# Designed miniproteins, single chains, continued (5), part 30

Each design is a single chain, and the fold is of that chain. pLDDT is the mean over its residues in the fold that is shown.

## One batch from the design tools (miniprotein)

Design m17019
Fold by ESMFold2-Fast:
Structure m17019 (fold): chain A 62 residues (1-62)
Amino acid sequence: SSEELLKEGIELAKELGSSKEAQAKAALEVGEKYGLLDKAKEALKEYGGSGSAAMQALALAY
């Protein structure tokens, strides 16, 4: 049904958001380890179009 498809789409969007957050954390950790943290933060700010608030929060926290 259309309702089930919509619910599945919302769950997929949440799962993608979690995956993006995990990728962002990995990028920041690698950046910190190799002294490229500033560039990693800059890249996350530029990718703000699909999860800007969470990405910006992670960049600020690091």
Scores: mean pLDDT 56

Design m17020
Fold by ESMFold2-Fast:
Structure m17020 (fold): chain A 70 residues (1-70)
Amino acid sequence: SMREKIMEARRRADEEANRHFQKKWEQLKKYEEENPDASKEELLADMIKLFADYVAEYDRLFRKHLAELE
């Protein structure tokens, strides 16, 4: 059913987007630790961008997986 396809596409998109987000988050945290003089404003901007990228990636992946299940 379409409902089952939507649920499966959401599950796949969530797992993949979350995995990418976690890797990038860890990289950003390592950069912060290695660069104690880094601008707090720039770090916050990078964090905001990371969350925006996560939302965009989730939407893209959801659409991709939904199409593959149709």
Scores: mean pLDDT 84

Design m17021
Fold by ESMFold2-Fast:
Structure m17021 (fold): chain A 74 residues (1-74)
Amino acid sequence: MKEIFDKLDPLLQSVLKLVTGRKSGKPSEEAIKKAAEIMGVPIEFVKLLVSHAELTDETLLNLAYSLADQKRRQ
């Protein structure tokens, strides 16, 4: 878990730290699947992130779009 977090862009690390401090429900399986698709990663990777970060569907999808945007560099 820590090693995956440390591999993210410093800005994204800061966002994840803020989000993990907030108690929000488990994201839906649909949101997890869509986030994995947007990020281009396996669903298992997104589930690993969610197991250590309490994310809403909205927050998870916003993070997925941000990560995809960083990866594509627009």
Scores: mean pLDDT 64

Design m17022
Fold by ESMFold2-Fast:
Structure m17022 (fold): chain A 89 residues (1-89)
Amino acid sequence: SAQLEAKKQAEKERVKKELEPELQEAYEILAEIEEALRAWAAEHGYDATPERVAALLKLREELLAKMGISKEEFEEMLEKLKKYSEELR
C-alpha cells in the first residue's frame, strides 16, 4: 500500500541520516536509481528475461548519464556502500 511504501521511505531517510556525509550522497543516488528500475519493472513485468535485464541495464546507464555519473564512479559508490554494509555485520 502507499502507506507501507511511505513507512519504508521514512526508514530509508532515517538510515541515510545516520550515514557519514560522504556516503549519504552515494546512498541517495543509488536509492533514486533503484526506485526508477523498480518502477520500470512494475510497468513492463517482473520476468528476469535476458531482454528485460538488458533494458534495465540500459535504463541505469541512461540515468547515470543524466546525473553526470560515469559507470566507473557508480561502481565505486556500490563498493563503498557494500563495504559499509559488511562492516555492520
Scores: mean pLDDT 68

Design m17023
Fold by ESMFold2-Fast:
Structure m17023 (fold): chain A 95 residues (1-95)
Amino acid sequence: EDKEKFEKYINEMKKYLEKAGQYLTEMREAVERGDLEKAREFYEKMKEYINKAKQYADKAAEVLPEYGDGIKGSVDATIEKLEKAAEEYLKRLEA
């Protein structure tokens, strides 16, 4: 049974989504102080960890396809929330 492998991939996915959220916070703080270079750096780090989370979501879906749609939906919703927040922070810096 692939349950242990599935759980390992889900845990890595969650870990990377958490790191992406941490970089979104760092980006917000950089925007608040007007530090465009640091805001850009943290935005790139956020995107890097989002991509890693997607890779592990795909691996989990391959192991247990019956959960694939649920995993993809959850990951996509979290990514959309992170990206919308980042875009809003960037608009504040440009305004």
Scores: mean pLDDT 83

Design m17024
Fold by ESMFold2-Fast:
Structure m17024 (fold): chain A 73 residues (1-73)
Amino acid sequence: MKAAAVEVEEDEDIDKTVEIILKLIEDNNIDQVYIYSDDKEKAKEIKKKLEEKGIKATVVESLEEARELAKKA
């Protein structure tokens, strides 16, 4: 299983960020995404939109946690 750690910037558009993540998944054959953002509400909304597209996504509390989980997958 391949996983990616993704940092979502606070000022980034949600729909645009989802499209960027989907392209990253396609280009790298990623099965799961770990999402971190300083804006937790935005991170949760991006998770929901990715799950609607059939992508497994998990919101994490730090970029370090995202990277550790991605390494173990």
Scores: mean pLDDT 78

Design m17025
Fold by ESMFold2-Fast:
Structure m17025 (fold): chain A 63 residues (1-63)
Amino acid sequence: NLSGTAIAMLAVEIAKENPEASEEEIVDRTVKKLEELGHKVTDEDIQLIRDAVKAYRSYLEAK
């Protein structure tokens, strides 16, 4: 399984490449990518993805 850091980094990369997408769309895209990589996605992983996307978008607003 991928580390939490790797999952968060992937979520941020997908958010960066899809600036127009909703948080839920980024979550769905990240989950699909993790499944393609053979990772079994958990509810904790989904929450981590949501938190990472929110933190990234808040960081962009603060700039």
Scores: mean pLDDT 82

Design m17026
Fold by ESMFold2-Fast:
Structure m17026 (fold): chain A 106 residues (1-106)
Amino acid sequence: MPDEAEVRAAMGDIALSVNKIANSRSKPTLEDVITNLRLARQFLEAGDVDTAIALTEEAIKNAELANASQEVIDLIRQALAAARAGDTERAIALLNQAIALLKKEL
C-alpha cells in the first residue's frame, strides 16, 4: 500500500506531465480536459483542495480552447465553485458528471 507521501508524489508527477503535454501541444483536446478533471477529483479525494482547484481552473481553460460544450464548461465551473466553498462531495459529483459527458462526446 503506498503511503500518503508516495501518493502525493505520484499525483504531483502526473500533474506536471499533464502541464507539459498541454504546453507542448498547439491546442488542448477533450482527452486533456478529462485527464485534468480526473486528477482534480483524485486530489479532492486525497484532501489536497488547493491543487484540485488549480487543476479544475486549468480544465476550464482547456475545455474552452478545445471547444467543449457549454454544458460541460458550466459543470466544471460549478465544481470549481463547490470546491472553493469546501463542498468536496458536491465538487466530486460535478466533476464525475463532467467527465461522463465529455466521454460521450469522444
Scores: mean pLDDT 78

Design m17027
Fold by ESMFold2-Fast:
Structure m17027 (fold): chain A 51 residues (1-51)
Amino acid sequence: MSPLEQELIEMAKKGYSPGEVAEKVREKYNLPGSLLGHIEEMYKYIKEQLK
């Protein structure tokens, strides 16, 4: 499991919103803003698997 995936799982367990997570991950990994939607989709997918 990647470090990013592990962080997304922890954020999902804590109830963070997809948009909040996308912004935090973008800042932490210095990703371009164009990837915000992709990060949000990844987070939603992880949340769905945890339910």
Scores: mean pLDDT 77

Design m17028
Fold by ESMFold2-Fast:
Structure m17028 (fold): chain A 75 residues (1-75)
Amino acid sequence: SVSSLVKQTEGLSVEKLKILAGQLRAIAPASLDADLRTLENATSAEDAHQALAIVLSSLDEDKLQQVEKIINALS
């Protein structure tokens, strides 16, 4: 679930969350570019996690599985 994926990122630094946002651009549709930019511009872990939840809520299950693999690689 989206909530499960957001919770998996709880241990990631803001810097790693920005790297995640950049990697998400490769798998997310172009319509999410503005939302990913909001994530990249986050100044705190709290803001980044809130922006990430919005982005993930817009992705299908196949893309969410790709996100989980990226998060595991960053952990």
Scores: mean pLDDT 79

Design m17029
Fold by ESMFold2-Fast:
Structure m17029 (fold): chain A 77 residues (1-77)
Amino acid sequence: MLPKVSDEEAEELVERYKELLEKLMEKLGASEEQKEETLKQIEEFREYILSNPEKRDELVAALKEAIEKIEKKLAEL
């Protein structure tokens, strides 16, 4: 079955999540080690979502929820 979310849309959402996490970590004073580990996890997630199109719709739904939660945290800071 073809995923509802394209490769391009999935990539854009991962990049948005990365940008928001980087902003949140900077505001919270995260260490360079914490930032590096987080970026590594984001890249592993990107590879997973692109390699598993059958799970993409579910993973993108979870990613959108994570984005909304981070946006709320950033607005409260």
Scores: mean pLDDT 81

Design m17030
Fold by ESMFold2-Fast:
Structure m17030 (fold): chain A 77 residues (1-77)
Amino acid sequence: MKAAERAVRQALEARAAGDEFGLEVAEAMFLMEYGIAVSTKDYDEAIEIAELAIKAFPDNEVFKEMLEEAKKLKEEA
C-alpha cells in the first residue's frame, strides 16, 4: 500500500514535469511492488497495486493483465 502510493506520486510528478524517465521509474516501481506482493502471496495487495497502476497508466495493457492475474491467483489460493 505505502509503496504503491509512492509509485502513484512518482507518476503524477513525472507527468506534471513532462519527465519521460520519471514515468519509466514509476512503471518500474509498480512492477516491482506487484512482483513482491505476488511472491509473498499477498494477493489482495497485488490487486490494489494493479488497480493503482491502471489509474496512473490507463493505456498500459500489462497492468490490466496483472489485475486479472492477481484475481485468478487469489481464487486459486
Scores: mean pLDDT 83

Design m17031
Fold by ESMFold2-Fast:
Structure m17031 (fold): chain A 62 residues (1-62)
Amino acid sequence: NVGEVREGVVSKIDGDSAFVNIGLTGGDVYVNGASGLKVGQVVNVKITKVGPRSADGEYQGL
């Protein structure tokens, strides 16, 4: 849900953004402000937008 913080695993890095798998059917969360993260890292993300195939999120830390 929008506004929830979810724990997930970084699946891909895209510049200053990352795709994070939160274990839900519906694809990875696209997270802005994820500079310095690595694939396989466990992170917390705040869900800011939910779409039919993906969600947007904000990096909340480790």
Scores: mean pLDDT 71

Design m17032
Fold by ESMFold2-Fast:
Formats: C-alpha cells, structure tokens, sequence
Structure m17032 (fold): chain A 91 residues (1-91)
C-alpha cells in the first residue's frame, strides 16, 4: 500500500497522470479509499496546472465526490472514463 502511494506521488510529480490514476484505481479496489482520495486531490491539482480539458477536470472532481460519498463502484467507472478521455485527448 505505502509503496503504491509513493509511486503515485512520484508519477504525479513527473506529470504521468494516467499512470497515477491507474494506481488510484487499484487503491480504491483494494479498499484504501483515504489514500486514493489524497492521491486524487494531488492529481486534480496537477491536471489543472498542466491545462487538462474542462471535461477531464469535471470527471476527476466527480470521482472525488463519489469516493467521499462511499459510491466506490461508480467512482471506479468515472475514473476509467477519465483515463480514456485523457488518452484520447493526448493522441
């Protein structure tokens, strides 16, 4: 768990948002919701700093809201959609 959090933080620092989000998905699936929320807040900040689209930012904010509400299955689906959109917008 701790190794995944440290890896995600390093990836965020390097601007590797997709890879950081994939680790976040693993954390949510494993039940480490508080850790996933911390990483998601950092991802959202970095995505805004890097000028990601309003659609990506909205999906990330929605996923954070769903995690806070305990709606983990829906949060996972929204995170997967955010990853797809980022991949499509970059290439």
Amino acid sequence: MEEKVEKARQLIKEGKIIEALRITLDLVREGYVDEALQIMEEVLKKAKEKGYSEEVIRLLEHAISLLRQGRYDLAIKVLEEAIKLIEEEKK
Scores: mean pLDDT 85

Design m17033
Fold by ESMFold2-Fast:
Structure m17033 (fold): chain A 62 residues (1-62)
Amino acid sequence: MELSEEEKEGIRRYFEAAAAGTIEPNVAFVRRVQAAAGLADDGVITPENVEALIRTAEETLV
């Protein structure tokens, strides 16, 4: 089932805020998205991987 536009915006804002250090991310959730993206599942969001994490979360969640 496709995510709504509001859910996609929420995912983007979540990862951007986490990358900026404005919020503390849920490490288990981040690791799950990293695994789905084929990235190292270390729970660390970096400027290099944040766009891949946003894209993967939008494509694979729910």
Scores: mean pLDDT 73

Design m17034
Fold by ESMFold2-Fast:
Structure m17034 (fold): chain A 87 residues (1-87)
Amino acid sequence: TAEELARAVAAAAEHFARTGKLSAEEEAALRRAEAFLLAASPEEARALLRAAAELLLEEVARRYGEEAAEALRPAFEATVEADVAAL
């Protein structure tokens, strides 16, 4: 599902941010998400990208506080819409 792909993408992004590395499984998950986005409708792409953005904002809130996550939310939302429009 789009939610499962979003969770995998967010986990891979978090791991890369922390370690500078991706496991083979994480890299495969990112390739699957890329393939999904290229074949997806705008609505499906938006659902996946928004789910991933929310998971990343939750991690930002956990590490840097709710205020930092709230400050980044409009930029994440704008990026999702720009990416969907570019597909």
Scores: mean pLDDT 79

Design m17035
Fold by ESMFold2-Fast:
Order: sequence, then structure tokens, then C-alpha cells
Structure m17035 (fold): chain A 62 residues (1-62)
Amino acid sequence: SLEDQRQWLLKLLREHGTLESLELTRKDLAERAARETDPELKQYYTTLRNEVQKILDEKRAA
């Protein structure tokens, strides 16, 4: 499911993500959200982008 994919990706990013990889992932998700016409997928990409941004902010604060 999309939720299982989201949880797997977030776990991977928390454990192994660098500041560079997190910023690239955030940018890619923002671009996907901007161009997506399916409301469910648009919301999925937007939510995932926000979660990636939180991880990025946490790593920058550490």
C-alpha cells in the first residue's frame, strides 16, 4: 500500500538519510505534488514531503 511504502521510506531516511539526500527527496516530492492531478496522490506526496522536511529539520538541529 501507499502507507506501507511511506513508512518504509521514512524509516530508511531517518536511519540512513544525509542532509543532501533528504533535501533532494523533499525537492522531488514537492515537484511531484505540484504536478500531480490525482487528489489522493497529491495529498500523499504533500504529506510525505512534510514528513521529510521534519526529518531534515531534526537532523539540522542535531
Scores: mean pLDDT 83

Design m17036
Fold by ESMFold2-Fast:
Structure m17036 (fold): chain A 79 residues (1-79)
Amino acid sequence: SGEAAAEAIRRVGEEHPGATFSEVLDRAAQEAGASPEVTGAAVRALMERHGGDFDGSRPLTPEDMEAAVEGAREAARRL
């Protein structure tokens, strides 16, 4: 479910401080079976937070993780 995907993003990010956003998304999608809609919303939330210049290869900050989780959760509520 999308809620499980949002929770997996948070958990993976917390378990692997300094992991890149791409690494966190890949692991969370594998664990929760996240849909492209939900993972796409997490990406869009980070892009919006950074004014469209977010690099998924950079380490994920706690604030970036929260933005991604919220984006995924909002998409999950609309599905």
Scores: mean pLDDT 73

Design m17037
Fold by ESMFold2-Fast:
Structure m17037 (fold): chain A 87 residues (1-87)
Amino acid sequence: MTPEEAAARVREAGDEALKKIEPNATPEQIEQFRAQIDALVAALEAGDIPAAEKHLRQAVETLQSVDKEAANEFARRAVEALREYRR
């Protein structure tokens, strides 16, 4: 998987998570999650896997505070993208 493909999959998963949390999340939680996704995507495009894994954990923690189902689905997709990128 290319860096661009991994970044695209993560952004798609993030957008789907945003749709799920939007009715129940505060504006601050939405902006925090967006910033975490932007940082995760930038780390993936740079090939910085340790930074990507850190930002992924932070994004999942933000989602867990709003919707555990959305957090689990996002984590599943993002972890899959990271694993395919590393292989």
Scores: mean pLDDT 84

Design m17038
Fold by ESMFold2-Fast:
Structure m17038 (fold): chain A 68 residues (1-68)
Amino acid sequence: SLLDKLRNAAKTLRDDGFSGRAILTFLAWEAESAGELELAARLREIGKVARSADEAVERVDALLDELE
């Protein structure tokens, strides 16, 4: 599913040393490319407030859990 793809991408990018901002920018682009414009907007908002890559992944997991 798109949600599983986003979860896996977030963890992979974090483990590769990307910033929280970069992670959320990529995830928002993936969601937007899938036609999920509201999800993309919510991911961009997380990117504005996350202070670390670990916090970014935690906030993404929480958002995607809410949508299931």
Scores: mean pLDDT 86

Design m17039
Fold by ESMFold2-Fast:
Structure m17039 (fold): chain A 72 residues (1-72)
Amino acid sequence: MNRASAVALSTGGDLEKHLGVKVEVEAGETTATVTATGPKGTVRRTLHSSDSAEELSAKARELAEEAEKLAK
């Protein structure tokens, strides 16, 4: 499993546990797409296996901030 898929699964699990949103992770060979659905809508982010650890952390944070708005 590539780093992007691992970050996507970890981030998705945290969002489900802490925000109560529904999360779907679609893992490919070079990408992992996280879709979070709350009562106010859906947010989607794609993580790439070529992303650095810093880029993956930034994308995960942006996804979490958007998902929090959907959970309220």
Scores: mean pLDDT 79

Design m17040
Fold by ESMFold2-Fast:
Structure m17040 (fold): chain A 100 residues (1-100)
Amino acid sequence: NKVKELEEKMKYLGLAMAYMAKEAPKEVLEELLKKAGLELTEETDMVDILEAMNKYWVEKEKEKVKTEEELEELKKKEKIAKEIIEELKEAREKVEEKKK
């Protein structure tokens, strides 16, 4: 069941985001991201996890699409989500530019 597998991965990503906000040990984050099908790197942050959530959400919704109209609506929502992720990446770069 692909939908159930994607839902489990999304749950682990959500838990990883919560633990990252609490500055949890890297080992905990690595295990959570591994269960979600991602590899933790030194540069992995909340934006990367949100991008993965967006990808899994789109894959899950595609499994439910039965008409061309539903597919086009999903594509529009995917575009909006990608634009939000791009804005977050730009904000991250600006914060890095201001870093000491």
Scores: mean pLDDT 76

Design m17041
Fold by ESMFold2-Fast:
Order: sequence, then C-alpha cells, then structure tokens
Structure m17041 (fold): chain A 80 residues (1-80)
Amino acid sequence: MEENLKALEEILPELREFARRVGKAHGLSDEEIDEAVERAVEKTKEAIKKNPNLTKEQLYSIARDALLEAIDELARRKRA
C-alpha cells in the first residue's frame, strides 16, 4: 500500500498534464480539470486498498481510466 501510494505520487504530474490536455479539448475549466484529477486519485486510492499488489503500470492505467471517466462525466454535465 505505501509503495503504491508512492507510485501514484510519482505518476501524478504526468496524470495532471494528461488531464489538462484532454480536459481543455473537452471544454473544461482549470477548476473542473482539478476536480477530475481529484476524482481519479480517490478512485485509484480505492483500487490500491482493494489490491495493494498493483504494479506502477497497472496503477497508471487505473488512474488514467478513472480520469477519462471523470472528464466525460463533467463534460456531460456541461452539455445538459
């Protein structure tokens, strides 16, 4: 768990950069992009709690998928 949290911390800058690029393309504000990153981090922490043996690559994949899900949800709310 500790090791996975450190791995998440290591990928966080790259995840934020990805979020900024994809979020801006979907018309999200900086605040909405920050919310999407927070949601992705929380969901990834939940995954770590359920499986503490995740590799850094698996962790990045989970975080990226959670981030895309959060961006899509926020973008849909803007279109409603």
Scores: mean pLDDT 80

Design m17042
Fold by ESMFold2-Fast:
Structure m17042 (fold): chain A 75 residues (1-75)
Amino acid sequence: MEHKPIDVETLKTLPASVAVPLLVKELSHPDVEVRVQAARALGELGGPVARAALERALKEETDPRVRAALEEALK
């Protein structure tokens, strides 16, 4: 976690109050795979803040793989 790159798998081990804001930032990452992982992690954590962030990201996202992950996370 304190290491220079932020890893989505590591973020999932943190308390939701810390993990959710960090994962929301990762939804805007330039790497498609990072955005897919962040969307899935937010879906697994759940809660109103995570769901609101996923809904907002889905409106802005243009990549079909990330959009599919966001739609699945919202179920």
Scores: mean pLDDT 75

Design m17043
Fold by ESMFold2-Fast:
Structure m17043 (fold): chain A 80 residues (1-80)
Amino acid sequence: GSISRNAEELLKKAEVEKTEDLPYPTLEEAGALMGRLVEQMREGTAYITGSTPTSIHYEIIGEKGKPLVKEAVRLAERGV
């Protein structure tokens, strides 16, 4: 699906730059990220918009009327 221009700019300026600074998460880090996502989904502050074999896509609801931000968690690209 298409990302709105506002959400795309937010991802580029904040989330994308920070994500690009880090390599793929370790198994332990991936577990921690998934745990936080599950907790946010239970709280109703995030929901899954799609998934691929190597990634999960989700949106987070902002705390003070901030726009929805699309994020993605990358899983290991190579099986061990």
Scores: mean pLDDT 50

Design m17044
Fold by ESMFold2-Fast:
Structure m17044 (fold): chain A 92 residues (1-92)
Amino acid sequence: MLEEAEELGRRAEETGDRRLAAAAYLLYLAASIVPAVAAGRDPEVLAEVVRRALLELGVPEERAEEVAELVRTDPERASERLRELAEEFLRE
């Protein structure tokens, strides 16, 4: 389930590529949100964790807030948005 995030994380460690590390972390968050909500984790807490993570990675405040809102209202769509952001990090 987290194989994509783990593989990119391993490559980031081997190469020192910060972009690969950021993509791995975003994919890890994407894979974790829906199961965490299903397990009864507080969506408000998860939204704040995701918002802060995105800001630390240099994502603009407006986009970070949009994804955080999706964590609360539509976790599956939040997961998709995080995968899109990981793809952007891998291209640039």
Scores: mean pLDDT 78

Design m17045
Fold by ESMFold2-Fast:
Structure m17045 (fold): chain A 51 residues (1-51)
Amino acid sequence: MSSDETNTYTVDEEKKTLTTYSTEPWPGGSYLRTQNLAKTLGYKPEFIPVS
């Protein structure tokens, strides 16, 4: 599991899914970063805001 100041990223290699758990409300820059990272890796993006 990798994280930065706002986001925790998880990768499911078998499902080719990248999931972001974020303290930033959606839509925000974290959602766009998740989309861009998933596109680069060829993964399906998922974004989950945490309360």
Scores: mean pLDDT 72

Design m17046
Fold by ESMFold2-Fast:
Structure m17046 (fold): chain A 91 residues (1-91)
Amino acid sequence: SVEDLLKRVEEAIARAKARIADYRARLPTLTPRQQALVQQQIAEIEGLIEKVKELAEELKKDPNNVKTQTLLLMYVMSIEATLLVMDRILA
């Protein structure tokens, strides 16, 4: 449902923000190469969060828009996948 998708969006954003805060705290302990990679990934995740927020607002205005639903789901999945990869690399 649209409600389930919007809940998944909120949960993904909350997790992403928490992970970004943790990664930023760890930056001084990483090599310069790792720092550059982590900073690049943080910027990409932050961009995805903003896009997801825009699409969520569009979906609230038109809940039956299949294109908006599909794009929102794709971007949420991209955030979730990136966080899993980052968590594995930085564990």
Scores: mean pLDDT 86

Design m17047
Fold by ESMFold2-Fast:
Structure m17047 (fold): chain A 102 residues (1-102)
Amino acid sequence: MVLVYRDVSDFPSILDKLRELKEKYPDLVVITIKEPPRPLLSDEFAEKLGIKVVEVDTLEEAVDYVKESKEPVVILVHESRLEELKELLDKAKIPYEIVHIR
């Protein structure tokens, strides 16, 4: 799954969605990208939610993580990077669902 956000005001909605997904998928991994723009999802939020958070430097590293993962993966991405991520996922032949945070 790809969770798309626009700015910092979407952060509470992102956390609510991640809690919902964690209840459904206890082994859920969330990938965040260090490339700007990025959310301020910190280790503190990971600990509070009991969710494993993996920071990667690039979209390509995020896609590589998904390929190798045996766990359900959510990629958290800014709307400005969504088209690049879609191209990488399509090239890698990885099925995905896009969810826009509002």
Scores: mean pLDDT 76

Design m17048
Fold by ESMFold2-Fast:
Structure m17048 (fold): chain A 67 residues (1-67)
Amino acid sequence: KDIEKVDRYAAGAVLYGLEGNEERAREYAEKAAEMGGDIEYAYKAAEFALQGNAKEAGRYAKLAVEG
């Protein structure tokens, strides 16, 4: 598990999600999972970000890194 890369891609999913870029948010969530992150938490981070919920998006991004 590449923790630094998971964190970077999960953060990217949140950032693109908050910008309303669904395609990039999903792409980065998938890349976080490829690096050993939890795919369900990575997708939830992107989903909450797309809803404008930065707090929950950040929480799930951290959970994706943890497993």
Scores: mean pLDDT 85

Design m17049
Fold by ESMFold2-Fast:
Structure m17049 (fold): chain A 97 residues (1-97)
Amino acid sequence: RESSIESYRKKFEEAINAVKNGDAETAIKILEEMIKDEQRYLDFLRAMRAPEEQIRLAEEIIKLLTEALNRVKQGKYDEETIKLLERALELAEQLER
């Protein structure tokens, strides 16, 4: 995250656009990369004994991204999948602020 928040916001935009276009392969690839990056960040927060609020936000982001990934794998390119990604982005912005 750190200085890469702009790159990370771009990944959310790419994932949302892939879902809107029904491009499962691209959406799955981006979401798996984002989940891996968030898991690494969560591990960092835990190791540094970050405030509980920050840890909970990171956990919720991973949960929302994982739910979106599972929906895409099921062929669900609907508004619900997009809302999960939009909510994850909102929480990611809160975590950086």
Scores: mean pLDDT 83

Design m17050
Fold by ESMFold2-Fast:
Structure m17050 (fold): chain A 72 residues (1-72)
Amino acid sequence: NAMIEKQKKLAEEYEKKAQESRKAGKDVEFYRWLGKAQVYRDAALMGEEVTEELIESAGKAAELAYQDVKAR
């Protein structure tokens, strides 16, 4: 299934970007990339397509969640 394999590869690429951000001390970018990667992981598991809107929304949600936790 080409779609599922593509989604898995995109998740892996975004996870790598997250780790690079972590090494650079960029916590907000780290969580943004993780949030985007998780959408592709979930889509691959469910056999669903993802939109750019959904990816960007997930990244923003992860950033906001991180800021909320950091403020506690």
Scores: mean pLDDT 81

Design m17051
Fold by ESMFold2-Fast:
Structure m17051 (fold): chain A 69 residues (1-69)
Amino acid sequence: MTPEQRAEVARLARELDRLLEEIKELNKDTSNPQEVKAKYEELKKRIDELVARIRELTGLEIHVIYPEF
């Protein structure tokens, strides 16, 4: 793996951490379950895209544990 690829993986990992934190904050919102669920699915989709990119660059199996709703 090139230094440029390592830097890209690090950047994607940081973005992944941000989206996981957004999901954690979303899980605290109990005011509208339907809106929370829709936002969760949107964030999960973005996280899945980032994980797929990391897998593509590294060839490693990356596992993400999502909070339950």
Scores: mean pLDDT 74

Design m17052
Fold by ESMFold2-Fast:
Structure m17052 (fold): chain A 77 residues (1-77)
Amino acid sequence: DEAKKQEIKELAKKAAEQTKKAIEESIDGGRVVAGIAVDEVRRLGREKGVEETAEEEAKYIEDVAKESIEEAKRKLE
């Protein structure tokens, strides 16, 4: 179902934006936010039967968190 996949992608996009903001405020706080977002996306994917899309979007959030943490560290230098 394309609509269910799109819903997961939109949720992940918002979660990635929130994760970036959280990391800019606190790296440790941002790590917690990223973990919660990844778990929620994976759970919702299982409930909606779009686990493959949810797993790709969860990886996207993890990658965004990793990149945002490196940028935050660079700004502290």
Scores: mean pLDDT 83

Design m17053
Fold by ESMFold2-Fast:
Structure m17053 (fold): chain A 81 residues (1-81)
Amino acid sequence: DSVLQSILSGVDSAQDALRRGDIDTAITQLTTSYNVASSDSSVPPDAVNYIRQGVNYARNGDIDSAIRSVSRARDIIRNSI
């Protein structure tokens, strides 16, 4: 599924950005991935929720929680491809 692959790419890039401290890039990538994921019913709802939580944690400066939420979304999406 090209949509799931696109979201996985975005989430992987966002996780990498979070881990290297590029928080602004991570928020942008997560927000883009969330908008795509939330508009497509083929995306697992739990993955959409974890992307949303990742955005919220990153915006609030809770980077460890953001990384954990994004990692969970990544695993769900990867297992769905």
Scores: mean pLDDT 85

Design m17054
Fold by ESMFold2-Fast:
Structure m17054 (fold): chain A 75 residues (1-75)
Amino acid sequence: SEAEAVAEAAERLIRDIEELIRLLREGKVSVEEARQALEVAEGNFAKLEPLLSEEEAARVREAIERLREEIERLE
C-alpha cells in the first residue's frame, strides 16, 4: 500500500541519518556536508510527515534532532 511505502521511506530516512551521524563522528564527512544532508533530510521529512503516524513521525524527528545535536557539538 501507499502507506506501507511511506513508512518504509521513513525507515530508510532514519537509517540514512544514523549512518550520517556515524560517519560524522568518525570524521569521514565534514560538518558542511552533514548540514547539507540535514537540510535534504528535513525537506524529505516535511513531505512525509502528513502521511506518517505520530509514532513514525516522532522517530524521524528524533533522528533529525540527533543529527542536529552532533553537528552543533562539532561547531
Scores: mean pLDDT 87

